# Designed miniproteins, single chains, continued (4), part 24

Each design is a single chain, and the fold is of that chain. pLDDT is the mean over its residues in the fold that is shown.

## One batch from the design tools (miniprotein)

Design m12857
Fold by ESMFold2-Fast:
Structure m12857 (fold): chain A 62 residues (1-62)
Amino acid sequence: SSQQQQELLKRIQEAIDRQIDELIRRGEISTEEELEEFRERALKTAQNGLELRKQQKEEQEK
């Protein structure tokens, strides 16, 4: 349902935010443009990961 998708999206955004904070602390991201580009790429990667996880769950992983 759309409610479950919104909850997952929120959790993904929170995880991405935490990773961005860590990357900033490590000095791997230093500009706003780099930060936004990373956010967009991370979101796409996370969405692809969710699709893969859904397929694996459908196969029951066994």
Scores: mean pLDDT 74

Design m12858
Fold by ESMFold2-Fast:
Structure m12858 (fold): chain A 109 residues (1-109)
Amino acid sequence: DKEEAEDLLFKGKLYYQKKDYEEAIKYYEKAIELAENSDEKLTAEALVNLARAYHEQGKDEEAEKLLEKAEELAKKLKDAGILMAIADEYEKLGKHEKAEELRKLAEEL
């Protein structure tokens, strides 16, 4: 259900704002489970938010793997906004060359 997945993503963002990263992660994972076979854009957005929460916990390897999955979806969707969001998260992980690559790709869309 798209509306249920959107509600779960929104709740995850609220917990993230409270710095409750464990609860944010649970809601983002549930949003992905509901969206992954029906809404690739929502899945990509949820993966970016999940990666951000993992980075806040110092789980940078897990964050990078989630960004790689989000990148595949964003490229398939040709979604410049999601590509830019992924680039910003790669920048925070110190992946400057990867961030620049995705920003250039987003500008060409």
Scores: mean pLDDT 90

Design m12859
Fold by ESMFold2-Fast:
Structure m12859 (fold): chain A 78 residues (1-78)
Amino acid sequence: MEYLEKAKEALEKGDKEKAREYVEKAVEAARRLEEEGRYLEAAELLAGAAAIYDKLGDEEKAKEASEEALRALRKALE
């Protein structure tokens, strides 16, 4: 959650470069959570990251993060 909050704060301040740095770190953290089997937490981070990428206008990354979030959520529910 820390990286997502920092990414949102950077967006609010108009610092798109900082927002990209923090959202990338959030995606990396989510992938580590997936490796640990913590799929629900990973899904929550990835969904948040997708929203940040969408705000940045990065449609490709937003879609990738959304799809990864859905896959993680599905694993969490199994």
Scores: mean pLDDT 85

Design m12860
Fold by ESMFold2-Fast:
Parts: C-alpha cells; structure tokens; sequence
Structure m12860 (fold): chain A 73 residues (1-73)
C-alpha cells in the first residue's frame, strides 16, 4: 500500500528528527486514504470502504506513536 509506505517513511523521518518531513509524509498518507475512501464510497464498494477505514486507523495509530519523536525534534 502506498499509504503504508508513506507512513513507514514518516516513522523513519520522525526517528531521524525530521519533524517537518514526518508530518508531511503522514499528511500525504492521510490524503491518499481519504481519496481512496471517497472513491470506494462512490463506487458502493463496501469491502474497499472497510479496508480504507482499517488503513486509516493503522496510519493514525502509527502517527500517534511517532508523535513524541516529532515533538522532540
């Protein structure tokens, strides 16, 4: 998943002390998920909607876990 790749890069940026890059990468992951969710909803694809909601929760949890590193940068 492109969103999970961006989240992983955001986590790496946070660990490296690059708070600005970490925040941009997590924001981009969120934008991709939001767009995919809207497309899935428009298509009536219930399985894709559920998958994007699960992906959003995963990326949000990972962003929250990275937040102390971002704030320390």
Amino acid sequence: SEALRLAAEGEAAARAGDAERAMRLFAEAGRLIGRGLLEAQAAGDEAAVAAYLALAREVEARAEAARPAILAA
Scores: mean pLDDT 88

Design m12861
Fold by ESMFold2-Fast:
Order: sequence, then structure tokens, then C-alpha cells
Structure m12861 (fold): chain A 63 residues (1-63)
Amino acid sequence: SADAEKNREAARRAAEEGDGTAAASAAHQLSMLGDKEGAEFGAREAERAGDRAAARTAYVSAL
């Protein structure tokens, strides 16, 4: 849970900064921790930032 909270914060900061790669990285970590909702949030933020390769990787990890 502490690791999930840390990665959710990382995803939020990446979203604020428009850093799609950082958002996708946080989404992947959240997926590995079983936080599907957080992983989906990070994947959407990666896509919004225009990093399509990172967003695709994050979406696959969220499944």
C-alpha cells in the first residue's frame, strides 16, 4: 500500500508536468502492485502527453 501510494503520487506529478514517460513508468509499477485503477490513470496521462509508445506499454501492463 505504501508503494502504491508513492507511485500514485508519482503518476499525479508526472501528469502535472506533462511527462508521459514518467506517467507510464508509474502506471507499470501500480499494475505490478495490483492497483488497476492507478495503473489506468497513469496510462491515460501518458497518452494525453502524446507518448504513444509509453502509453501502449502502460495499458498492456494494466491488463
Scores: mean pLDDT 72

Design m12862
Fold by ESMFold2-Fast:
Structure m12862 (fold): chain A 74 residues (1-74)
Amino acid sequence: SELDELVRILRDAYDRLTAAGVPVSEAARLIQRLAEAWLSRDPEVFEQLRKELEADPNPALRTIGLEALDRLEA
């Protein structure tokens, strides 16, 4: 199901972020934003999050976040 795929993508991203040393609070915040983008079904919400991630100085947030965002876009 689409929900099972969402949960898998978000869980994979969270595990990779925390393994890379990203604080739990920051990792959880990104996971929440990814879930909100998916729930919105709005391409503009995805594009805004993509631009913010591309500008993020933390390479783990940028790389893992962008990969998760790409996987969530249908």
Scores: mean pLDDT 87

Design m12863
Fold by ESMFold2-Fast:
Structure m12863 (fold): chain A 67 residues (1-67)
Amino acid sequence: MSKEELREKLLKLAKEAGIPGEAVDKAGVWLLVTGDEERALAILKAAGASEEEAREILELIKQLLDS
């Protein structure tokens, strides 16, 4: 299913970036509750993602939330 495929792709990218899925879930919750993209990016970067990696992961999170 599209949501499951997006989530799987998101977790795969997070693993390749060297960040745990829990950090991705935390960033997604912050986006859903506050809409604060800068905070979500900061969570991903604190977990070890580069700016480019964090932005790509954020876009996938946004797609999941819009679905």
Scores: mean pLDDT 79

Design m12864
Fold by ESMFold2-Fast:
Structure m12864 (fold): chain A 96 residues (1-96)
Amino acid sequence: HMELSDEVIERDLEVFERNLPAYEETIKAAEEAIKSGDKEKIRQALNTLIALQIDTSYGLWLAERAGREDLAARLTELHNRVSKVIDEAEKKLKEL
């Protein structure tokens, strides 16, 4: 079952913790792109959000494996927010 060492897991989790503010900024930038109604900006934001959704899923899996409950909760909240904004972006693109 274990393909990753504990050292690798802890190192990767440190990266996720350090990047949490940048992830928040990415979500805010995407929300602003949706508000702008600019089809190309929304498409670019959607691509960035999809990448962030994949990254936060991986981070959540690592946090759960390491027993990092606080980080797992923060990543779960972030992942849910990213998924919601993806849905909003896709709906907006369909209307344009």
Scores: mean pLDDT 84

Design m12865
Fold by ESMFold2-Fast:
Structure m12865 (fold): chain A 87 residues (1-87)
Amino acid sequence: SAMREERIREALKLLKEDPNNIEAGILLAEILAEDGELETAKEVYENIIKQDPNNAKAWENLGEVLRKLGKEKEAEEYEKKAKELEK
C-alpha cells in the first residue's frame, strides 16, 4: 500500500540521519526484502553492518538478499561471516 511505502521511505530517511538505530534498520530491511525491494534492502543492511559489523543477523540477511539478486559468491562470503560471528 502507498501508506506502507511512505512509512518505509520515512524510516529509511531516519536511518540515514541516525544510522545507529540498528533494530529499526533490521526490521525495515526485512520488510523491504519481503516486498521485493532487494536493492533498497541491501543498502539498509550495508548501513547496519557499517555501524554494527558484529551483527550476525545483518550479515546472514544481507547474504540472503544478495543470493536473491543473483550475487551468489558475495552471498556465500557474507553467510560465512555470519557463521563466524555466531561462535
Scores: mean pLDDT 80

Design m12866
Fold by ESMFold2-Fast:
Structure m12866 (fold): chain A 70 residues (1-70)
Amino acid sequence: LTKEQEQDALLAMIRMIYGIVKSIKKKGVEISEEEKEKILKLMEKLASQLEGEYKEEAEKIIKETKELLS
């Protein structure tokens, strides 16, 4: 994979996690505090490998995920 393809894949994974969390929340399924921490830690770890605009977009999605989990 090229660097750009790797960045796209990482950002896509972050977007997928956000989509899953949003879906779970809409269905009224309870997410434990431990699960919330694991989700956010995973997203932060993926975002740490991103650069520039990819990282900025990931940080915005993570912020929205934190708000959704509150």
Scores: mean pLDDT 85

Design m12867
Fold by ESMFold2-Fast:
Structure m12867 (fold): chain A 71 residues (1-71)
Amino acid sequence: SAEELIKEAIRLTKEGRALLANAKTIQEVTRGIGLILRGIGLAFEARVLAEKEGDEKLAEEAQKIMEGKLG
């Protein structure tokens, strides 16, 4: 569901940002970026699904994740 995708997107972007904030190696940087990109991808899927279901609030929440305002 769009709600499940949003929850996973928030978790991944949050974990990715935390990893980047504390990164000391290039491997940690690439891992952090990968988590953020995965989260953004899930947010995009959630937005498409929410728009099809007519859920404006979930679609807006997904957009905020893609803009880096949530997660």
Scores: mean pLDDT 84

Design m12868
Fold by ESMFold2-Fast:
Structure m12868 (fold): chain A 68 residues (1-68)
Amino acid sequence: SDLELVELTLSLAFPHLSKETLKKIVELIEEGKSQAEIAKETGLSRTTVREFELFYRANKEALKEWLE
């Protein structure tokens, strides 16, 4: 629930991802899409998707609040 920590982490680990792209990845994760499917639908590397999903799972509440 630390929004500043979420924003800092996103800036360091995912500097090229827009807020809208992050919203789309979260929606696809919540729909139960695999990392390979998310990578295909977003055009991102599977590594980027895997790293973001790991971050999202650890920070789900704060990240969802930041994306609203």
Scores: mean pLDDT 83

Design m12869
Fold by ESMFold2-Fast:
Structure m12869 (fold): chain A 59 residues (1-59)
Amino acid sequence: SMEQHRQMVEESVRAIEHWREQGASDEHLQHIRETHLRALREKGVPEELIREMERRIRE
């Protein structure tokens, strides 16, 4: 459902923010972002929600 897809995005955003707060390097954060984006696409999350996530994690 759309609600489940939004929950997956929120969990991914929180994970990325957690690693940023822990002092992860830009290189490590890039790998984390790519891994989460790939996993979300593989799980069928709509591209629109993935683009919203990308916008949020750049702030």
Scores: mean pLDDT 82

Design m12870
Fold by ESMFold2-Fast:
Structure m12870 (fold): chain A 56 residues (1-56)
Amino acid sequence: MRELAEKLLEDARRSEEASRELREKGEKESVEFLAAGDILLVGSETNRKLAEELLE
């Protein structure tokens, strides 16, 4: 259970890191700024679905 929960936290952290990288890149490319928001949304949904599976 704790082990599986750590995977959930890792996924959340990955989304956080990706957000920062895309935000910095967004300064160079406006289109990336919009894409960053979409990626974060998808990541958040994946995190929630994964959590539900871990909970059984």
Scores: mean pLDDT 65

Design m12871
Fold by ESMFold2-Fast:
Formats: structure tokens, sequence, C-alpha cells
Structure m12871 (fold): chain A 55 residues (1-55)
């Protein structure tokens, strides 16, 4: 279902965010990792809204 897919994507995006934040911290704030984290944060917000709508 679309709900199950959206929940799975949200979990994947949250996992990627965790890894990117760790890499950003380890590398001393590489702007590429910061930018990617911001993009994934926006994606996670959109997926959270989609999950809410599909319930």
Amino acid sequence: SELERARRELLEVEAELGMLRMKSWVTGGDPEYIKKAEELEERARELEERVRELE
C-alpha cells in the first residue's frame, strides 16, 4: 500500500539523515553534507505529512 511505502521511505530517510549528520560532525561541518541533510529533512517532513494523509 502507499501508506506502507511512505512509512518505509520515511525510515530510510531518517537513517540517511543520521549518517549524514554523523559524517558532517566527523568532517568538521562539510557544507555538502549539511546541504544534503537539509534536503533530507525537507523530504522527511513531506513523507510525515503523506503518512498522516494516508491514515
Scores: mean pLDDT 80

Design m12872
Fold by ESMFold2-Fast:
Structure m12872 (fold): chain A 81 residues (1-81)
Amino acid sequence: SEIDKLIEKAREALEKGDYETAVSLAQKALGLAIEKYGPDSPEVARALELLAEIYEKMGQTDKAEAVRKRAEELRKRVEGE
């Protein structure tokens, strides 16, 4: 899917240390996931998890924690917890 390709490109950018490109691609994946699957979907949780990982790698710990919490709360809703 286009979302899977965007996530893969974001991970490639993250591994290369291109954090701005990684954030941009992960945000694009998040937007498409919301548009196609709605805000409470595994695809949205996956994009949020990647954004948290990127922010952590950038040393933006508070931002990473906030986004990770959103992903965890969404996973609980999707998993019926």
Scores: mean pLDDT 85

Design m12873
Fold by ESMFold2-Fast:
Structure m12873 (fold): chain A 83 residues (1-83)
Amino acid sequence: TPPPLPADPAPEKLPEVEELEKKAEEAAAAGKEAEAAELAAKAAELMGDKEMARLARIVAEGLRSGDEEAALEEIKKLQEELA
């Protein structure tokens, strides 16, 4: 019993993911980088991309706490795990 064929030109992403990504872009454009990173983390979690969600949370935490250098260190460490 195979699943049915895709019957429509559906978007590759869920609408909720696209909306969160769009809100993240708008927050970044408004200079709200911490909010943008939080929204990006939520979008990544909905996509099942836990590594991207973790990266975005590290960025958001660094921006929110003002520890940008600590956030960059954690980002580099996570990037090495992905590579």
Scores: mean pLDDT 69

Design m12874
Fold by ESMFold2-Fast:
Structure m12874 (fold): chain A 89 residues (1-89)
Amino acid sequence: MSIEELVAALAAAVAAGDAAAAEAIAAELLERYREDPEAVIAALRAQGPAFLARARAFAREHGLRNLLALLFEVEVDEGIRLLKEAVLG
């Protein structure tokens, strides 16, 4: 599967309440993140802030460690970007 196909599958799993599928897909996305972090972050961010908020809540409710780790990387990237824009213009 492409990164975009994996992210779409993750969104479907979260919407369906399928914790096992969401965690498995998140684990695959973490492996892709190690190879191409920018592509994975971009694909996740393309789903929009409402999806990211739902995915974080879902991951916390079900104790999904891989999904939490993946979403933490997105939050760190966003925080670094905001800090860079504020400091560097």
Scores: mean pLDDT 83

Design m12875
Fold by ESMFold2-Fast:
Structure m12875 (fold): chain A 83 residues (1-83)
Amino acid sequence: SKLEEAIRLAEEGAKAFQAGDLEKAIELYKKAIEAAREVDENSPVLGSVLEGLAKVYEAKGDKEKAEELYKRAREIRARALAE
C-alpha cells in the first residue's frame, strides 16, 4: 500500500540521515512525502515525514527550508488532532 511505502521510505531516509548521507536522506524523504500525500494530504505520517526532512535540511544548514517544513508539519498535526 502507499501508506506502507511512505513508512518504509521514511525509515530508509532516517537511516541515510544517521549515516550522514544528507542527499540520499532528502531524496528518500521526498519520495515518502509523495507516497503519504497519495493516502491523505493531512495524514499523521505526512507530518512525521516532513519533520524528518526538516531535520536533514537543518543539518545541511538550510535553516529557512527547515523552518518551512517544521511549520507545515505542525499544521498537519494540528488538523489531525482537531478532527
Scores: mean pLDDT 83

Design m12876
Fold by ESMFold2-Fast:
Structure m12876 (fold): chain A 84 residues (1-84)
Amino acid sequence: MAARLAELRARIAALAEELERAEAAGDRARVAALTRELAATMAEGARLKAEEAEARGDAELAAEIRAKMAEAEAGVAALVEELE
């Protein structure tokens, strides 16, 4: 689990760098595509953390992670709609 989360964090960092370059270039289509991929990667990480918390019997932490994930997904969807 921890190694998987570290891999996802590294992927998020790489996507953030590409997103910054796309923004600097004014490539709106690329920004939208990278934002969608970043959101998907973050959602995967949150799901794994929620599953780990649930496996430990920490239902409260799992619920909190899922709630924050849903809020983040809504925010990203709104941003992608603005870019497209």
Scores: mean pLDDT 77

Design m12877
Fold by ESMFold2-Fast:
Structure m12877 (fold): chain A 64 residues (1-64)
Amino acid sequence: SLEREVLRALADMYLAIGKILEKKGFYKEAAEVYRKSAQLYREAGDEEGARQAEQFAKEVEKKA
């Protein structure tokens, strides 16, 4: 559905923002953004995207 496509696109944007924040050393902010991305992927029905985003959040939290 269009709604799922929009949610997935938003999730992709949050994932990209998280990666930028992580590269800049803003680990706490990156974790929050990755978790938001994971939530949006789940709402879109993209369980694989959600798992990937949650994994990025867990890894970056170890650096904070």
Scores: mean pLDDT 88

Design m12878
Fold by ESMFold2-Fast:
Structure m12878 (fold): chain A 66 residues (1-66)
Amino acid sequence: GPVEEELRRLVGPELTDEFIALAKELGISLEDVLRTVRLLKAAGKPISVEAVEAVLRGEKTIADLP
């Protein structure tokens, strides 16, 4: 769908598959993952499963990432 297509454009197919698995594990929408990825990119922060998960779990804000 359009959310998955946007994720593939932003992070590539391998990270997109990992983010789909993360969304399922956390019981959240892939739209919430995409929003977090966009915020990380806009802030110039590195994009990883760990960084996105920490933000989505409320353990870190975008600003708290190195």
Scores: mean pLDDT 84

Design m12879
Fold by ESMFold2-Fast:
Structure m12879 (fold): chain A 77 residues (1-77)
Amino acid sequence: MEEVLDEAAKKDRRVAILLVAHQLRMIGALLEGNVEEARKEIEDLAADLKRMGYSDEVVEAAKEWLEKQLEENLKKL
């Protein structure tokens, strides 16, 4: 699953940039205490990838990756 996302990012640097951008925005929202805005970044990432024409497999892998990042950051707060 994460391998599918890694391959997409290697073939298209825009995917890598979107992953990092949404992760940074999510962390920013968490620092402001806004968990709802942080969760919105997961759906916004999915929407961006779908708009770029990526498969449901890549979109799902990206959502799961960012959801894991959210869970790990919440455990550290």
Scores: mean pLDDT 82

Design m12880
Fold by ESMFold2-Fast:
Structure m12880 (fold): chain A 78 residues (1-78)
Amino acid sequence: SSSDRLIQQFVSQIRTSSISRQQVISRMISNIRSAIDSGNQDFIDNVVDIGNQMLSQSISQQNSINDDLTSQVTQIQL
């Protein structure tokens, strides 16, 4: 699934990321897993969208994160 691929891509990036970005990535992986476990498609879609935005930034700026993306990850609720 798109969620499974997103998790695998984040896992591949975690080792090369700054400590602060590793913490946000770990929280994002946890949020994706929780969304899948909830079975709610709206939550899954929202978490996948945020994750794809973060992954795109990771590809271009692996040790930098956008404050807006960090806020979105922090505010994810199931």
Scores: mean pLDDT 70

Design m12881
Fold by ESMFold2-Fast:
Structure m12881 (fold): chain A 69 residues (1-69)
Amino acid sequence: DALELLRAAVAAHEAGGIPLHVEVTDAELEARFARLGPEAVLRELNRLGAREQAAHPDETRATLVVRES
């Protein structure tokens, strides 16, 4: 499933040790997979993770919140 692939990508990003906090909806994730494909979505998540680390350098936890549409 596209959402399962996205969750795996976030888990891999967290394994890198970079704090990540992103809130998205199921509909937004599905729309991005449909338009950009999983590779582009993975690159976008990595970019967001880097920005989040820069914004919150003192955080030691990563969180991804997927809200129902």
Scores: mean pLDDT 53

Design m12882
Fold by ESMFold2-Fast:
Structure m12882 (fold): chain A 59 residues (1-59)
Amino acid sequence: GQRARAIAPIPATGPDELALRKGEVVEILEILSEEHALVRSLTTGRTGIVPLSYLELLP
């Protein structure tokens, strides 16, 4: 799937959200809206929702 990197620390503010550290690499599993994606952390294996604005898409 499409990979992305967190450009800043991302806090989890809701029950379905995933907290990420700056520089953490994720796989995008599903685009939920223009604002949010369901991702899996490649570091921890955990899944959750993150804001797309905090992700840099990787080639």
Scores: mean pLDDT 83

Design m12883
Fold by ESMFold2-Fast:
Structure m12883 (fold): chain A 78 residues (1-78)
Amino acid sequence: SADIEEIARQTYLAAMNGEGFRAAYGVTNEDVKAGTERAKAALREVATRVWKARFGREPSEEELEAVVERAIELAKAA
């Protein structure tokens, strides 16, 4: 989905600002690439915020899971 890709890219870019993401959530770029539970929780929080800002509603659980999975894929490819 184009919406999932858009939000996943924004979530990934927030994670790439490693100093801020690590300071706010205690999560490293290695944790994101590994898909740890802590990294997934932090990505879910950021993805939910970005989704609400873009679409004015909360993501479904399926949409949120897809965004987080895609953001991790983007992190692995970087």
Scores: mean pLDDT 81

Design m12884
Fold by ESMFold2-Fast:
Structure m12884 (fold): chain A 61 residues (1-61)
Amino acid sequence: SMKLETEITASFTLMIAEIAKKYGENPEKAEEIGERAVEAERAGDLEKVEELLKEALELAK
């Protein structure tokens, strides 16, 4: 179901954003991505959560 996929993807995005906040070069942007992922999950916007996951992964490098 899209709802379950959105919840799982958002949870993973938040985990990666937390790693990026602790070990990455831009903790403020990582925190912002996490906040936006929570909002996108509430809206049921899987596509937006997937976009934010990609951004979080780039910050975690």
Scores: mean pLDDT 84

Design m12885
Fold by ESMFold2-Fast:
Order: structure tokens, then sequence, then C-alpha cells
Structure m12885 (fold): chain A 84 residues (1-84)
């Protein structure tokens, strides 16, 4: 069932967004990056929370000092909001 599969990936995306934010608060940026990347993949598969997943990935890159990637993913988040 495609709808059940999408809901499952949305739950996975939300879980990894939360885990990425926890890792960011703890200063564990390598772990935060891994969780944020998982969140983006799950959100893209669900078609939901794509903007929020890109926002958290952008925040991770900003904390790591990768300003160029942070700006790129923030722009992707704004684009996702336009068609969500």
Amino acid sequence: DIEKTRELFDEIAKHYIEKAREALENGDYDTALKYAEQAVRAAELSGKNIAEAYDVLAEVYEKMGDTEKAERYRKLAEQAREWE
C-alpha cells in the first residue's frame, strides 16, 4: 500500500529530524549530519516534511561551518514549501 508506505517514511523522517536536532544541541555534528541525511531521504520518499528535513540539514552544515551548503539547503527548503 503506497499510502501506508508514505506514512511510514514520514514517521521515519520525523524521527531522524528529532535525532538530528538532539545531536546538534549536544555539539555532535557528525552524528547530526548522519541523522539529517536520513531525514532528507525519508522525507523525499514520503513527500512530506521535505522543507523541515532540508532546514535541519542546513542547520547542521551551518554549525559545521559549511556556509555554502547551509545556504543551498535553505533555498531547497523554501522551494519545497512552495509546492508542499
Scores: mean pLDDT 85

Design m12886
Fold by ESMFold2-Fast:
Structure m12886 (fold): chain A 97 residues (1-97)
Amino acid sequence: DNELINEGANLLVEGKFEEAIETLEKVDPKNAAAQLLLGMAYLNLGKYEEAAKAFEKALEIAGEDNVLTLLYLSIAYEKLGKEEKAEELKKRLRELL
């Protein structure tokens, strides 16, 4: 579903976060790229709990520790006051960098 993902990414770049969410929600929920972009849109709207859930799904689906997803998830956890979880991800990021 590359067309909807590209459309959602373009909307995100334009700052049209709510439209990006509407578009990306049409993508298979098992698509890691769509979940990452959904998380970014939620993060920009201050919807930190929804952002964290989307990033967690992206990480789970990919089956890999993606540096970009780990970075955004750590930011979402910091915004939620989940300091211990944020610190665990920051430690992993330091080991990958």
Scores: mean pLDDT 84

Design m12887
Fold by ESMFold2-Fast:
Structure m12887 (fold): chain A 84 residues (1-84)
Amino acid sequence: MSEEELEEIAEALARWAAAQLKAGTPAETVEARIAGFLTVEFGMPAEEARRVAAEVVELLQAGDVEGATRLLAEALRRYAPNAA
């Protein structure tokens, strides 16, 4: 998976999560969906996926969409290079 694809996935996921929070979806539900995606699609350990998801949602609730996107891209990069 290319760096460009990882950035696109991170941006799409952050945008989706921000839209869900704006629509009134509970933060816990958004966190669970992000953690599930990271675990299933990228093989991220469940505990790390939950931590990343919680931090992403916290950044989005603070209005830091760029910070949330950067955190997601960094997390995805850690697992993508090992998926040959």
Scores: mean pLDDT 82

Design m12888
Fold by ESMFold2-Fast:
Structure m12888 (fold): chain A 80 residues (1-80)
Amino acid sequence: SPREELAALLLKAGNAAGVIRAFEEALELMTDPAHQAELRRAIEHIRANLDRPLEELVEGAVALLSEETQRALLAILRTP
């Protein structure tokens, strides 16, 4: 699923700061304001929960994204 693939890619960042950076870089490439708004909420969720395990942070952040936003983010993160 896009959620599982996205979580796996984000976990490769190894820490919360790396996940936030990946989201911020993707945000600059996104053109849909709705997708951008969801991604900004996901970034804020991570920042608010930095004391939690990385797996829990990633799962919580991705859960805030619609399936359409998850697919858009996956496409960006898979592009070299």
Scores: mean pLDDT 86

Design m12889
Fold by ESMFold2-Fast:
Structure m12889 (fold): chain A 70 residues (1-70)
Amino acid sequence: SLELPGDATPGELEAARRGQKAAEGIKNADKYEITEVGEKALEAARNLGWSDEEAERVGKIATAAYEALK
């Protein structure tokens, strides 16, 4: 299990839980609009000079946040 920061607010904890739940589903949903959102975030991170691993992480975080907020 992923551990949450100890200093997180209740709102941040709920956002993190929603993000984790969305992340569990992204493996099966990345071919839809989720893939497009993640790809744009990944390209933006690469343009900033971030590593491939960091760019992919940013793309996944953006995808999870998008799904959690819709």
Scores: mean pLDDT 63

Design m12890
Fold by ESMFold2-Fast:
Structure m12890 (fold): chain A 59 residues (1-59)
Amino acid sequence: SQAQKVRLAEDLKLIQEKSHLREFDLLATVGQQSDLPTAMEVAEVARAMLKNMEAERLA
């Protein structure tokens, strides 16, 4: 749905802003330009990467 695509794009943009890594910029771009199932997978990968980075920061 359009609403899910908009939310995923916003989530990816926030992840991109928090990470400051070019890799997340690429993932956000791919997610925004992909169909919904692919965008969901890209968002899940980006969230997992950010979670791992934040876990290391807090350790």
Scores: mean pLDDT 64

Design m12891
Fold by ESMFold2-Fast:
Structure m12891 (fold): chain A 56 residues (1-56)
Amino acid sequence: SAAEQERLAEETERLGVRLVLEGALTPEQVKEIRALLKAGRYEEALAMARELERRL
């Protein structure tokens, strides 16, 4: 649903911001996550961000 896609995108953006601030996300990884979001691949974008979070 549109609401589910919006939720996934918002969650990915919030997590991505935290990862950047913690130095856990490179500029290349930021580009990859944003490319996934632009392509509507929200679940993959969130999964990538969560995988990076697990390294913290």
Scores: mean pLDDT 81

Design m12892
Fold by ESMFold2-Fast:
Structure m12892 (fold): chain A 111 residues (1-111)
Amino acid sequence: SLSEKVRKVFGEDKSDEEIIEETFNLYDPDGSGYIDKDSFKDFLKKLSEALGLNLSDEEIEEIFNILADENGNVSKETFKAFLHYLLTGNTEGFSEENAEKAKKVKEILEK
């Protein structure tokens, strides 16, 4: 499954919380609480390559546009919902908006 591939990429010995926090901090090294457009697209390109998804630049732009806020950044809350859903298939504890965004992105990744 996609969830098994994602877990293998990020580390089978790490908790979901550790994977999410460590990954967010790699792309938000200044602690702003946001991942900017260029950093998030770099994240998606690396994720695509690691998972063998072969996402096009158009698909990466579409995914970014689904997850980005009104300022063109991906918030920590949205990122947590997205990566947690990829790892577990579960959206409990997230806002309905973030849960819907995560599900839409996963459908693109499972193509």
Scores: mean pLDDT 81

Design m12893
Fold by ESMFold2-Fast:
Structure m12893 (fold): chain A 55 residues (1-55)
Amino acid sequence: DELNIQAVKIANDAIRVAEKEGLEKGLEYARQKGREAGLPDAVIDAIVRAVEALL
């Protein structure tokens, strides 16, 4: 699943942003990159929830 690969990559990058710049910036990164990649809103929401749960 190409969408799953993109979602995992965005989630990992968002976690890295959150660790360096704070949770709010990491979540905004996930939303912005998810939209740029053309991911469905439900997938973007799942990424945001996963990043919040891991941090």
Scores: mean pLDDT 82

Design m12894
Fold by ESMFold2-Fast:
Formats: structure tokens, sequence, C-alpha cells
Structure m12894 (fold): chain A 70 residues (1-70)
């Protein structure tokens, strides 16, 4: 699979309400293309919406910042 294909699967999983699968697919997209700004942005939004710990909130902010830097 390509980074774009993983990103598309992440969007599909997110629309189906499978947030865990969406996260895994976005993380795979970033692993293949670390400069994939959209994948960083969606991963940041996903974690920001589901964060229950300070560590998860911090990670969401890091992903959002990474997306803006790209």
Amino acid sequence: MTAQQYFDQGLAAGRAGDLAAAREHFEQAIALDPNFAEAWRYLGLLLSGSARTEEERELALEYSKKAKEL
C-alpha cells in the first residue's frame, strides 16, 4: 500500500466510527510518508477529540504542529 491508500483507509474507518483503525491507518501513512501533512492533521484531530490523558493531549498538539510545519 501507498501512504495515500493508508490515508484513504483511515478516512473510511473514521467515517465508520472505527477510531482505532483510523489511527492505525493514519500512522501507517505517516510511516511511509513523514511529510504527508493531511495525515498528521487528521491524526492530531483524532487524538484531540479522543484524548483522556495529558500525554495524549500533548501528542495531539505535536501532530498538529507537525502538520503546520509541512
Scores: mean pLDDT 78

